# Designed miniproteins, single chains, continued (3): the designs that were tried, part 73

Each design is a single chain, and the fold is of that chain. pLDDT is the mean over its residues in the fold that is shown.

## One batch from the design tools (miniprotein)

Design m10524
Fold by ESMFold2-Fast:
Structure m10524 (fold): chain A 97 residues (1-97)
Amino acid sequence: MEELRKKLQNLDIKAVAHVIRAVGLELEAEMLKDKDPEKAKEFYRQAADDYNTAAKLYEESAELRKDVDPEGAENDRKLAETYQKRAEELKKKAESL
């Protein structure tokens, strides 16, 4: 349990860091989309990459905890799905610019 708990904490910290960065990049892209669409496109793509990385980290967390914390595993799976969907949406926004 101690070893598992440390791995889960490390995965959560990394996932949250990627989400924070993605949110910042997405906000910058939204501000730039009319004035500098090329830079906005770059930021949307970078944000999508960070959301995809966070999703993979939550998927890994869900797999590690599924037998000891099924509710936490389900929550991690839902977060992974949410961030994957957000990443796809941002890629479409980048392609539309």
Scores: mean pLDDT 88

Design m10525
Fold by ESMFold2-Fast:
Structure m10525 (fold): chain A 65 residues (1-65)
Amino acid sequence: SVEEDRELVREGIRTGKRPPLSEEVLKVAREVAEKLREIGDQVEAGLAARRAGDEELAKKLMGAI
């Protein structure tokens, strides 16, 4: 549970050890954030195409998500 996770973090602070959150987990989190940014950029490009009247390009860009 979230409370159990918080207790694990508190124990890590008390003992001077970090919680068991690996650099691998942080790397995956960063990769996911980069993917979400790419998706956001693609959505913005699709909306810009729609504003320019290019509905086919807008559908292609947003439909690939």
Scores: mean pLDDT 65

Design m10526
Fold by ESMFold2-Fast:
Structure m10526 (fold): chain A 55 residues (1-55)
Amino acid sequence: DPVELVRALLEGRGSKVDPADGKPAELIDGFYASKETLKRVAEAAGLEAELKRIE
């Protein structure tokens, strides 16, 4: 699992969502990732700081 990529997205360093698009974050090497999915990954990886940011 690309935990470091998940962390970067949660820090707002990934792609930006456009109002015209309105899609969830889904550009982790072509993998789908919603806020809920990122939260679960952060929990499994023990990323406590990322969990706070997802809330």
Scores: mean pLDDT 53

Design m10527
Fold by ESMFold2-Fast:
Structure m10527 (fold): chain A 70 residues (1-70)
Amino acid sequence: GAAEAAALAVERANKNPEKTAIAVGAATGLDVKKAKVISATSTTATVEAEVDGEKKTLTVPAGVAGGGGA
């Protein structure tokens, strides 16, 4: 179901933190070096991102951080 797809997207994103960082950086315009997805829904994702040496929590569209629930 949709919840299982979201969970798989989170797991996949966390296996590729550099790719997740690139996607979050592109969507937010920030220089994101590392990112970890904490949670995702069908519409939003919460990510823990490393920006300029600082850890920040960001909320982004789910398609940005999780690849559209693949």
Scores: mean pLDDT 70

Design m10528
Fold by ESMFold2-Fast:
Structure m10528 (fold): chain A 78 residues (1-78)
Amino acid sequence: SMLEEEIQKEYDKTEAFLKSNPNMSSEEIRKVLSETIKKMNELLEKYKGSKKEKLFASKRMFRLLAIATEVELEKRKK
């Protein structure tokens, strides 16, 4: 759906940003995640996302949390 495409775009942008900026502070990582999750939720509300589209978005949100956790863990090893 168009909504899933917009959510995927926000996901891809944030994933690329997190991976290209591995030296970000934990505060900066959390701010980026918070802003992206807020944007995805605004898209779901604006387009009145179905249960399937809400599940799609939730899976993307959890993947971003996993990526952010990996970035923070790698930073702590350095």
Scores: mean pLDDT 83

Design m10529
Fold by ESMFold2-Fast:
Structure m10529 (fold): chain A 82 residues (1-82)
Amino acid sequence: ALETFKASVQQLVREAEKSDEIETLILGRQIIEGARLAAEILSNEEVKELIDFLKEIAKQSTNPEIKKYLEEAVKELEEKVK
């Protein structure tokens, strides 16, 4: 499940790098919603791995809008693992 979600996020980020602002918003919202749903079914350790993964992708992203959505997803997940 975690690896499948990671692959999905990588695909959405790749699409966002080619997308306009509106398309990036839609893709970014899909990442945030997907992260929320994943956090409900993943263990705390898997959520921590997902946080690290999303931080790394955000660091590598050249699109500032998708980076912002990835950072928002990280904040949502960090609140879950308190």
Scores: mean pLDDT 79

Design m10530
Fold by ESMFold2-Fast:
Structure m10530 (fold): chain A 69 residues (1-69)
Amino acid sequence: APAAVALEGGGSWKLPKEGEELTVKRVITVDGKTYTIEVKLKGGKVEVKATGLSDEAKAELEEGLKEFA
């Protein structure tokens, strides 16, 4: 169900506290193909799971999240 979410349109992220886990799941369309991206932030680590996304795009997303953190 759709709801007001701070992570959409604003590019704003709130990192979880030590010992907490945050999971964000997004569906994106790139070059006419639809991909599902799941980002997990746990214990200061960023884990990106992307279905159908290129290794390069996945690496860029992970680096961007680390820089933001």
Scores: mean pLDDT 58

Design m10531
Fold by ESMFold2-Fast:
Structure m10531 (fold): chain A 86 residues (1-86)
Amino acid sequence: LKEELKKAAEEAVKLAREKGEYDLAKAIEKTTKNLLEAKTIEEAEIYLSLLRMLRGIAKSAGEEELAELLEKVVKLAEEYIKKLEE
């Protein structure tokens, strides 16, 4: 699951860069890294909320393919956090 999340995030970062969305690409990369390095579930949930916001930004910008890929990242992050609670 952690590796799947990392790969999906890397794909989103690559796509964002290819579309010239460099600031969004950096935000996705940093937020995903911070999520995986979070010391508490509460911290991880803050970064999950930020990933949802980044997905919203991509959608508002008309970047539908990137928004769809970020939806996958969000779902994988949600599953990752649930596994940390078990």
Scores: mean pLDDT 83

Design m10532
Fold by ESMFold2-Fast:
Structure m10532 (fold): chain A 95 residues (1-95)
Amino acid sequence: NLLEEVQQLIEELRKNNKNKLIVNVLEGLLQRILVAARNGLPEEEVNRLLQQLKELIEFILENVEKLSDEELIKLTVERVSELLEQLEELMRKAK
């Protein structure tokens, strides 16, 4: 279950105080995906976005000790912005 896997990964990030801003940004994207799913976004598109979010969180967890907090925040914000643009376009098409 992709949703459960994403939620578990976010909880792992929450255990690290350095990632508080990153967690808030990622959780905001997850909530927007879930609202879009409730509002008629096709299941295949929801799963595609959840998979991309999962991959982003896994990348962050793997690189927490290798990259600076500034680099991780920048990467997270840039990738989340891309995913939000995709979500908005998909929601326009789903209407």
Scores: mean pLDDT 84

Design m10533
Fold by ESMFold2-Fast:
Parts: sequence; C-alpha cells; structure tokens
Structure m10533 (fold): chain A 72 residues (1-72)
Amino acid sequence: GPKVSVSKLLKDGEGVAFLKVPSGTNLREVAEKYAADSGFQLESCGVEAGTGTTRCILRKGNKQLTLFIREK
C-alpha cells in the first residue's frame, strides 16, 4: 500500500487525523482503508478548492473522525 504518515487526536467522541501521501495516490481509497482499519465508516469526502487538501468524515456510532489527506 502507499506509504503514509499519520497524526491522530481523539477528544469528546470527535477527532482529527492528518495523512501525508505520495503524489498520484487515490485519496478516497486511502480514506476507505483508514476507515476500515480503525473500525470507522466513511461518510463523505470532498476536496477543498485551491488547497489540494481532501477532507473526509468518518463515523463509528456516536464518534466522528475528520480525516485530512494531502499529497506530498
């Protein structure tokens, strides 16, 4: 799989994780795998115009994780 770096914080049932991935990586596939590996379900993904940052929302019961993915 693609080589990624991860930092993760969880607080009050909500958290953020940041992924740095090689250029040309399928960012949605990375988000889907991260969700599966962490026991969360991928709810949505979108790309912010002009920044190149992909933001995905992951959920597990009452817990939400926001995943930020950026290419190198």
Scores: mean pLDDT 71

Design m10534
Fold by ESMFold2-Fast:
Order: sequence, then C-alpha cells, then structure tokens
Structure m10534 (fold): chain A 94 residues (1-94)
Amino acid sequence: MSALELLEELMARPELAPTKEAYTDESGQYVSKDNNLYSVMLNAARKFESLGLTHVSSAEFLRGLLDGMLDMNPPDSLTAQLTRKILAALDELE
C-alpha cells in the first residue's frame, strides 16, 4: 500500500476526517479550511512516492511526519488531536 493509499484509507474513517470542508485547489493541492494537516501529509506522501524509496515503508514515513507535527504543535491544538488519532489508526493497520 502506498502512502497515498494509506492516507485515503485514514481519511475515509469518520473519526479521522477533516473537521471542515476539504477541497482540491486549482494547483491540485488538497486544502482544508480548518486544518492543513492532511494537505501537508498528502503533499509529503506524493513526494515520498516520487522518490521510489523501498527501504522505508509508507507507514514508517507517515509516522515520522506525524511525530514531527506533534513536536511542533501545542498538545490541545486541532492538529495535535488529529495527529494522535491518525498515529493510533496507523498502529492498528499494521
């Protein structure tokens, strides 16, 4: 499963869905009005896929990115709350 496929699986879960309307802008980037976490993750996953790295799994890549988001954001932020839920869901998918 690619990093993009993992993100699509996670976004399909109601508890992990973006808080507000999400849309793809005119440049093809995924945008969320209330939370940019998924747009950051989708852009990073596309770049990761383009690099063709086989020694790092899609789940490991996403965990590293999400851990960084937790370190950079206040614990009570919407981004940190969503990041913790996504990390828990990734652990369940392994």
Scores: mean pLDDT 68

Design m10535
Fold by ESMFold2-Fast:
Structure m10535 (fold): chain A 81 residues (1-81)
Amino acid sequence: SAEKEALLQQLEALIAQLQALRDQITDPAMQAAVDRGIALARQALAQFRADPSTSVETLRLALQSLQQIVAQVQALLAAES
């Protein structure tokens, strides 16, 4: 559906945003944690795309979770400024 495609595109955009934020991180432990998060998010996105039974509700929850992770990484970077 168009709604599912829009949500999948939003997830992809947030993963790209998280990758851009990762490039600003200088702490190796935080880089490793964010790299693991990106890998897991990419794997989840691939699974969602492969499974036509994935609900809009599941995609919305995934989007909300990833938005929260992005916000947390942004806050951590701002605190080190």
Scores: mean pLDDT 86

Design m10536
Fold by ESMFold2-Fast:
Structure m10536 (fold): chain A 80 residues (1-80)
Amino acid sequence: MMTDQQILDEADRILQRAADILAETGSPEIGELTVELLRKNGELFDAIQAGDHQRAQELLEEMKEILKKIEEEYKKIKEE
Protein backbone atom coordinates (compact mmCIF):
# COMPACT_ATOMS: atom_id res chain seq x y z
CA MET A 1 0.00 0.00 0.00
CA MET A 2 1.22 3.55 -0.72
CA THR A 3 2.57 5.79 2.06
CA ASP A 4 0.95 9.21 2.72
CA GLN A 5 4.00 10.89 1.14
CA GLN A 6 3.71 8.70 -2.00
CA ILE A 7 -0.01 9.59 -2.26
CA LEU A 8 0.78 13.33 -1.93
CA ASP A 9 3.64 13.11 -4.48
CA GLU A 10 1.39 11.31 -7.00
CA ALA A 11 -1.44 13.84 -6.45
CA ASP A 12 1.05 16.68 -7.12
CA ARG A 13 2.13 15.00 -10.39
CA ILE A 14 -1.52 14.65 -11.48
CA LEU A 15 -2.25 18.32 -10.69
CA GLN A 16 0.87 19.51 -12.55
CA ARG A 17 -0.07 17.48 -15.67
CA ALA A 18 -3.65 18.84 -15.60
CA ALA A 19 -2.37 22.43 -15.14
CA ASP A 20 0.04 22.04 -18.10
CA ILE A 21 -2.75 20.72 -20.39
CA LEU A 22 -5.15 23.47 -19.28
CA ALA A 23 -2.49 26.16 -19.88
CA GLU A 24 -1.75 24.75 -23.38
CA THR A 25 -5.38 24.30 -24.51
CA GLY A 26 -7.46 26.95 -22.66
CA SER A 27 -10.33 24.44 -23.04
CA PRO A 28 -13.49 25.07 -20.93
CA GLU A 29 -14.11 21.30 -20.73
CA ILE A 30 -10.57 20.69 -19.39
CA GLY A 31 -11.10 23.67 -17.04
CA GLU A 32 -14.22 22.01 -15.56
CA LEU A 33 -12.36 18.71 -15.11
CA THR A 34 -9.43 20.58 -13.49
CA VAL A 35 -11.83 22.22 -10.96
CA GLU A 36 -13.20 18.71 -10.14
CA LEU A 37 -9.59 17.48 -9.74
CA LEU A 38 -8.76 20.36 -7.34
CA ARG A 39 -11.85 19.53 -5.24
CA LYS A 40 -10.73 15.87 -4.97
CA ASN A 41 -7.20 16.99 -4.05
CA GLY A 42 -8.64 19.06 -1.17
CA GLU A 43 -10.61 16.02 0.05
CA LEU A 44 -7.43 13.88 -0.24
CA PHE A 45 -5.47 16.37 1.91
CA ASP A 46 -8.26 16.33 4.54
CA ALA A 47 -8.20 12.49 4.55
CA ILE A 48 -4.40 12.49 5.09
CA GLN A 49 -4.75 14.96 7.98
CA ALA A 50 -7.50 12.77 9.52
CA GLY A 51 -5.23 9.67 9.24
CA ASP A 52 -7.69 8.01 6.82
CA HIS A 53 -5.11 6.32 4.59
CA GLN A 54 -7.75 4.17 2.81
CA ARG A 55 -9.89 7.22 1.93
CA ALA A 56 -6.78 9.08 0.68
CA GLN A 57 -5.93 6.11 -1.59
CA GLU A 58 -9.53 6.01 -2.94
CA LEU A 59 -9.40 9.78 -3.65
CA LEU A 60 -6.06 9.37 -5.45
CA GLU A 61 -7.68 6.72 -7.71
CA GLU A 62 -10.57 9.16 -8.40
CA MET A 63 -8.00 11.85 -9.30
CA LYS A 64 -6.30 9.40 -11.71
CA GLU A 65 -9.67 8.79 -13.44
CA ILE A 66 -10.25 12.56 -13.79
CA LEU A 67 -6.75 12.97 -15.29
CA LYS A 68 -7.60 10.16 -17.75
CA LYS A 69 -10.66 12.18 -18.86
CA ILE A 70 -8.46 15.31 -19.22
CA GLU A 71 -5.97 13.31 -21.35
CA GLU A 72 -8.83 11.97 -23.54
CA GLU A 73 -10.18 15.52 -24.05
CA TYR A 74 -6.63 16.72 -24.86
CA LYS A 75 -6.27 13.98 -27.52
CA LYS A 76 -9.58 15.06 -29.14
CA ILE A 77 -8.32 18.68 -29.35
CA LYS A 78 -5.01 17.52 -30.92
CA GLU A 79 -6.80 15.25 -33.47
CA GLU A 80 -9.05 18.08 -34.74
Scores: mean pLDDT 85

Design m10537
Fold by ESMFold2-Fast:
Structure m10537 (fold): chain A 68 residues (1-68)
Amino acid sequence: MEKMLEDVLAVIDSLSDPRSQILFAEYAIKELEKALEDGKISEEEYKKMKERLEQRLAEARRRAEEAA
């Protein structure tokens, strides 16, 4: 589980375009919500992973605003 999150975060970090980082992070959060609804992850795991993804999303949004 942690390794999958690290792989997702590494992909986001590898993207040089903040817009692409935003789209990928939003997609990852939606997939995380589906996994919670399907019972594939616990609510605690969901909250932990969502916090990390939202932190990266906020960072990407800041960069996108500066680039726009």
Scores: mean pLDDT 75

Design m10538
Fold by ESMFold2-Fast:
Structure m10538 (fold): chain A 104 residues (1-104)
Amino acid sequence: DIEEKLKELEKEIEEAYKNEDIEKLKEIEKELERLIEEYRESDPELARRFQRLLEKVKLYIWALEKKKNTTNPKKIAGYDDIAETVPVSFDRMEEAIARIEARR
């Protein structure tokens, strides 16, 4: 059942982020890219659902990489906030990142 696979992937993504497991997130990224290509022609709506998960995984990898490169707790909290609250607007992400990078 594809709905069970989506739920399992969502759970694995959230657990990998909480565990700061970048390697696991990269494995999930590759699996999602494969699933998107597999379903792109036969079920475009399902492929779009996998694409949304892929965007979330890429954001989580980015946030964890940024957290590894700073000891500033205000910046770390900002990266976590972006990762947890990016709802719909990719166009606003650059502005949010710039605001976090400006934190002292």
Scores: mean pLDDT 75

Design m10539
Fold by ESMFold2-Fast:
Structure m10539 (fold): chain A 78 residues (1-78)
Amino acid sequence: SEKRKALQEHVSLAVGYVLRAIGLQLDGESDDKIREQLQEALRHAQEALRYAKELGDEESVKSMQEFIEKIEKRIEEL
């Protein structure tokens, strides 16, 4: 379904932004630049959660909630 494709796309984008944040950290970039990438990851993870809820996919809802909490914790630890 189109909603399933949107869910997968937003998950991929969120993961991509987390990986970019890790790359910036390894390159010694500022906490502000790392936070910016993690905030973009958070936005996409929240969109993925919305699509998971619309699909009634309880497993994806739980996975996205856990992923969001992990991203938020990483931001707080900067």
Scores: mean pLDDT 91

Design m10540
Fold by ESMFold2-Fast:
Structure m10540 (fold): chain A 81 residues (1-81)
Amino acid sequence: SLEEIYDLLVEAYDILKYNTGSREEALEKLEKAYELAVKNNLPQEIIDHLRKAIELLRQGKYDEAIVELEKAIDLLFKLIN
């Protein structure tokens, strides 16, 4: 569901922003969210921001990854509401 994708993105955001978990845990949540986003035919703009967040995290670019993740969360929130 869209709510499941949103929850995964927020959980990943909390890990990265507040150090509530590992980078690997955040990546697992974002990769699952990405798979679900593609499967549910989410707008390409959301999928692109999510893909960029994953790529930036793999490069260790945490601040840039958080910015891309925030954009994906904002767009998905507007889509749900």
Scores: mean pLDDT 89

Design m10541
Fold by ESMFold2-Fast:
Structure m10541 (fold): chain A 104 residues (1-104)
Amino acid sequence: SDFEKFLKEVEKLAEEYLKQAENITSLDEARALVDEFIKKVEEIAKKYLSPKLAKSVITAVRNTVDQVIADGEARGLSPAEIAKRAVEAALETAKFLLDFYKNT
């Protein structure tokens, strides 16, 4: 299905960005890495998902990521750990939303 193709490409992209996150040394670098990741996820969403579903997924991903970065900063996590958690949260948010839409 297009949902499975979307998730496979996003999972592969997440693996690449998680490796890059290990080298992040500042919060600005973490924000830039995560923003680049979400922009690439949005392009994959446009390729496989309807415009309405793509918008819903990307909106939820951006909102979740913003919260994860804010929470990580408040907790004093390292920039690398913040970047890693944001990428992981983005992937899990996309998975949960597509599973929900697939089963409704």
Scores: mean pLDDT 88

Design m10542
Fold by ESMFold2-Fast:
Structure m10542 (fold): chain A 75 residues (1-75)
Amino acid sequence: PLSTFKVTLDPSKGYTVEQLEKIVKENNGEILEKVSDSEIIVRVPFGSSIGDFINSIKKAFPDAKITYLGTEPRP
């Protein structure tokens, strides 16, 4: 199954969605939607790199908010 997260960056810090997309892809995730220049919805494989994904985001963007939206079965 794939887990879906919403990631919100602090726009006042000058963070970019491009850096966030790189981290998502490095953790075998995909971008589902770019909501704004500071907010995206992503899917990452369940149980593979969720902890590594969250830690990578928090290390690169300490003020980022990560919201768990749900886990869906693979088609």
Scores: mean pLDDT 74

Design m10543
Fold by ESMFold2-Fast:
Structure m10543 (fold): chain A 55 residues (1-55)
Amino acid sequence: SMKEREKKENKKLDDLFIKWVKTGDPKSAEEFSKLVSKMLKRAVDKALEKQKKLK
C-alpha cells in the first residue's frame, strides 16, 4: 500500500543526498539520516506484520 508515498520518499532522499554532497551542510546530512531512519522503521514494521502471521 501507499506505493506513491514510497516513491516520493525516495525522491526526497535523493534530493537531500545531492544537497549534502554539494553543500556539505550538516543539516542536510541530519535530514537525510532522519529520513533513512524513518524509512527503515517502516520496513521493519512491514516485516513485523509478516512475522505476526508466523504464529
Scores: mean pLDDT 76

Design m10544
Fold by ESMFold2-Fast:
Structure m10544 (fold): chain A 74 residues (1-74)
Amino acid sequence: SAEEQTVEAVAQTLRDLADWLREHRPDWSVEQIVARLEVVRDWYLAELSKVMSPEALARFEAEAERIIAEIRAA
């Protein structure tokens, strides 16, 4: 569905942001990268809640948490 494609695209934006920060801010700790991703995640949750189904929003939240956990574990 269009919602599923949007969830995957927005989740990919979080991964791309993490990679961009690692390349352009090698001085940043994992904690600083995670904090930036959490701010962006929260912004997307607020905005997407206005237009997405609860099911699609929950899927995005789960994907974002998984991505953040993977970054934190690295």
Scores: mean pLDDT 87

Design m10545
Fold by ESMFold2-Fast:
Structure m10545 (fold): chain A 58 residues (1-58)
Amino acid sequence: EEREKRREEARKKAMELFNQASKQIDDLLKQGKLDEANKVGQKAYDEAVKIFKEEREK
């Protein structure tokens, strides 16, 4: 039950992380840095997975 609240916090963190990544991706695409944009997206995904993995470890 306490885990439900922690999972919601994790979801919020992941959502904010993706929101920040989207802004960085847009900025990088505007500069023509496609490879950098892809790396930012992948890093955001990895961070989201890590957040949920940490919840599983608890």
Scores: mean pLDDT 77

Design m10546
Fold by ESMFold2-Fast:
Structure m10546 (fold): chain A 100 residues (1-100)
Amino acid sequence: SMSDITLQTIKQIIDVARANNEVRTANQIQQMADWLQQNQSTASSQDLKTVLDGVVDSVKLERDMRAPSETDDNRQARDALVAQIEQLVDQTKKQIDSLE
């Protein structure tokens, strides 16, 4: 289902965040995953896309908050992480659209 594909992507994003020691971001995204899991039977394709947008917004907010105090190397690594997460979200949105 669209909800199963969306949950799989969010779990993958949580794993990627944890692998990069982004505990705060991983915990925030986990709350979004828990909400979706509780609401799987009633979630529309638009609700799923809204959750995915919330995931992207969460990682971008963390990036923007840390950028002023971050080293250039850490900033580049974080920008790469954000780009990877955006790519996963975009791929999942295309899969949702193909199932409508």
Scores: mean pLDDT 84

Design m10547
Fold by ESMFold2-Fast:
Structure m10547 (fold): chain A 88 residues (1-88)
Amino acid sequence: MSLSEKELEVEVWEALVKMFVGSGLSIADTKKSEEVKKKIEEFEEEAKKIIEQFKNAKSKEEQEELKKKLLELIKKSTEEIDKILEES
């Protein structure tokens, strides 16, 4: 079975999201932070929506825009979690 270049990119993004969620949930459990857990759950929902849009994107321009959006979501979610942990 050969995966297309797009399908391979989807698998990479899904793996990165899974690693981020797993790490975030581990931090939330260790710190007993319901607020961090909620932020990770919100991140996972939004990231899944972006990946689904990426799967359906017909042009390279749309795909690049969605990749940028996913990276911006990761950055924003990291900054929000860091802020919660500092205020805890």
Scores: mean pLDDT 79

Design m10548
Fold by ESMFold2-Fast:
Structure m10548 (fold): chain A 96 residues (1-96)
Amino acid sequence: SALEERVRRLLEKMQAYVDEVRPKLSPENQARLDRVWATVVALVEELLAEMLQEKDPRKQAVLFAAISLHVSGVIAEAEILLRNPETSESLLAQPL
């Protein structure tokens, strides 16, 4: 479906972004980014499965918004890690 293709392309684009950012970080912040990204991928796959089974377009829109929010969280975390010379423990934890 077009929605599945859109989500898959979003994940591919974000994987490329994570791969570009990772080598610029400290080992502790690399581990933090990798954990955040793995968690987001798992959540997005669950939300995508729910979205593909959903028949109400309004509920599909809510699920897609949740996917977009989780992916945006990865970008925000990566940007914070790039600017913070301290370990991952000094950053605000997002509920993932």
Scores: mean pLDDT 81

Design m10549
Fold by ESMFold2-Fast:
Structure m10549 (fold): chain A 80 residues (1-80)
Amino acid sequence: SMKEEKAREFIEKKVEEFLKTADTLADEEKLQEFFKKVVEEAVKKFGISKSEATKIAKEIMVERAKEAGGDAEKLKKMLE
């Protein structure tokens, strides 16, 4: 849906901004806080479900980790 597409664009932009601060990726708590905040903001802004926002955010984070040569499976578990 158009709302899901806009939510994905929003989350991608937020992830890119977060990843520019590479030192914060070493902190699991900061990564989890960022993930939770992005999900909540996407739900509020686009009116999608929390489950849908969580799925989109998780997919984006995992995809960015793969592109960077990171351990995508480890990141996926961290975001649970």
Scores: mean pLDDT 74

Design m10550
Fold by ESMFold2-Fast:
Structure m10550 (fold): chain A 67 residues (1-67)
Amino acid sequence: SDELIKLLEKLMGVELDEEERELIKKFIEYQSEVAELKTEEEKKELVEKIASTKDLEKILKMAKTIT
């Protein structure tokens, strides 16, 4: 989970604060569960897709909607 957050930060070129990290961590875990992702590779691919939006505010808004 922490490695997935670091990957997101690296891919988007952003540094998340503590609250943003917790929110996005829950969002990734939720999306992984809904998509029935089992492997680390599948979860990394999900993070790459999320990061491809390049819109942190949109990602945070989506995360808040499900938490």
Scores: mean pLDDT 79

Design m10551
Fold by ESMFold2-Fast:
Structure m10551 (fold): chain A 72 residues (1-72)
Amino acid sequence: MLSLEELRAYLQRATDDAVQALRDGRMSREQAEAALEGLEQYAATLDPEHRAVVLEQVAEMRARLEEVLAAQ
């Protein structure tokens, strides 16, 4: 089981990678939306503390992906 700090670090890296993939055209808008939905579904399977970390990172990822899409 990942610690809360390890989970946060993993999700932050995943967010940075997804944002870069979208900027580079390696990820579509539909793939970005599917990734966010997948993380929300994954969060529902976790305990409350781990769920909170995932949902906070989903909110950050959504905001950053929307900013990239608005700039394109």
Scores: mean pLDDT 82

Design m10552
Fold by ESMFold2-Fast:
Structure m10552 (fold): chain A 77 residues (1-77)
Amino acid sequence: SQALEELRAALERVKAAKNGQEALDAAQEALDRATDIQAQIGLGAAVLAAAVGLSLGDEKFAIEMAAKALEESIEGL
């Protein structure tokens, strides 16, 4: 499915991120390109999760929570 493809691609980029900002940027770029509504919902959750982690000053938490949001979205498809 298109949603699965878009979410998996974003998950790989988020997991490859070196810091929370890179994870946020990867999720946001994927969201900006997404055309599938289920992918947009999952990517939106990942963007929010990364932003919350960054606001707490926890780079690892930002990456982990963004990845978790994408993994949960993939499982829910």
Scores: mean pLDDT 86

Design m10553
Fold by ESMFold2-Fast:
Structure m10553 (fold): chain A 94 residues (1-94)
Amino acid sequence: MEKIIELSPELKELLKQAGITKDKVTLAEVNRAVADLIGRLVAEGRRHPENPSLIDVRDTPLGRLLGRDFATIDELLAAVAEKIEKEGKVVETK
C-alpha cells in the first residue's frame, strides 16, 4: 500500500536538489530521489580518503538533514527513512 507523505521544510529542500518541487510525494519518489542524490555524490568522487565505503556529505543537503559529515549509502538511506517517520506526515494511503 503506497503512502503519500507531506514533506517538512527540510525534506522539501533535500528533494528540490533531485528535482522534486511537490509538497506531497510517495515513499517511492522519496527513495528514488535520495538514491539519485547519493549517486551524484559518488560520481563527484565524494568519498572518505581512508574509507571509500563512506560518502562525504559535508556541505550537502543530505549532510545538513542528517547532521553527518560521512556515512555509508545504507546509513544515508536508513537516516532519511527515519526522518520521514519522525517528521513526515502520512496524509493518504493507496
Scores: mean pLDDT 75

Design m10554
Fold by ESMFold2-Fast:
Structure m10554 (fold): chain A 100 residues (1-100)
Amino acid sequence: GGRRAEEGARRAEEAARRAEGEGSRFSAESAARGARNAAESGGGEAGEDGARAAEGAAKGAELAAEGKGDPTSSAAAGVSGAGAGVSASISSGKWEEAAS
């Protein structure tokens, strides 16, 4: 499962390099860090959740680099990737629970 998470991390990192503008770059870098953490922390069943989080972070970073999407969305993807409690069914449905 780790290979897919690593690919997500690479895509997010490339998007961060392409991002121009302080806010877009910061959001893309945060997403890339989350994708990298997902790749490193993934294992067994968590590996699949990590891969999903990394793919989400990569999409968020790519949107941020293009000047599209919300910086909050990229940050949320990064936090999800970093958190041990990566889950599709977070009751709050918000990244703030994972960030706190």
Scores: mean pLDDT 55

Design m10555
Fold by ESMFold2-Fast:
Structure m10555 (fold): chain A 84 residues (1-84)
Amino acid sequence: SAAVQQQLQQMGDQAAQALGQDRVQGMYYMARIATFQGHQVGEEDMDRALEGLSQLDPDARAGAEQARKEHEEEVKKAEEAARA
């Protein structure tokens, strides 16, 4: 939802400020956290949040896409381990 995207943007700005990083780095950090919370929040809501972050800064898209790929890789490894 728009409210979730707005909240993540605000959290990203706060994280960047607190860590002495720029806003874009804060957004990358939040995108990575969002992917790891997928099991609690739901993958669909996480996808919407990452899409919203990417639309705010085109440079943030690469980081969001990378975080998404890492999450998918972890899921595949967990499924393979369960089958082995």
Scores: mean pLDDT 56

Design m10556
Fold by ESMFold2-Fast:
Structure m10556 (fold): chain A 70 residues (1-70)
Amino acid sequence: SEAEEALRRGRELERQGRYEEAAEEFTRAVRLSTDPAVIEEALARLGRLAREHPTPEVLRHAKEAVEAAR
């Protein structure tokens, strides 16, 4: 699915240290997914990025993802 593809891209970008792009992909995974496992992993990874790499862009994506998961 597109959500699983976004989650996979986010993981790869995170591995490369591309944290803002990773946050965008994890947020996309949350928006596209109805699967609790995908949403939970994407939100957990976004939470870590927000703590460890708190740029305005990462924080904006994390906020958008939390709102989308409601």
Scores: mean pLDDT 88

Design m10557
Fold by ESMFold2-Fast:
Structure m10557 (fold): chain A 92 residues (1-92)
Amino acid sequence: MEKQKRLDEAIKYVEEALKLAEETLQAIRDGTKPEEYRKKVLEALNKAIELVDDPEIRYLLTEAADYIARGDQAEKGVELLKKALEMLREKK
């Protein structure tokens, strides 16, 4: 029961990070200011990482954060977030 609550919370933060990462990509494509969205993605990802005890999923989230922080491979970050989210959902 407690583990399920942590899993649900982690899923929420990863979903929030994915939404913000997609908004970051859209801002980049539109030539607008991506920086504030990028910062919020990293904040949500750090919270998700704290809630996840699976080392493989934690690694994927950490890699996604690195790609998002770099900005030039944000699409790869989004791909890794989608994979991490899928793996978290499989644990339910």
Scores: mean pLDDT 78

Design m10558
Fold by ESMFold2-Fast:
Structure m10558 (fold): chain A 93 residues (1-93)
Amino acid sequence: KELEEKKELLIKEARERLARFLVERLGLSEERARAIADFVIDYLLSNPITPQSFRDLVDRLVRDFGLSEEQAREVVREGIALLSESESKLEKL
């Protein structure tokens, strides 16, 4: 229960940090940034990180959210980095 609560907090932090990145780096509205951040983090938590899933996520961000391919790749890389940091924090707990 405590480990699950800490995991939820770290995932929430990752979503909030990714949304902030989208606002600051790409100039997106806060509402749009939160929607994209939630989608990316949920996708990465539900799917193994493979070349195929990376490409599929990039394609979805371009198609559904209107990001350029370059912006979508940057967003996915940032999401992966934030989740990897969260996993490292969980291992130390």
Scores: mean pLDDT 80

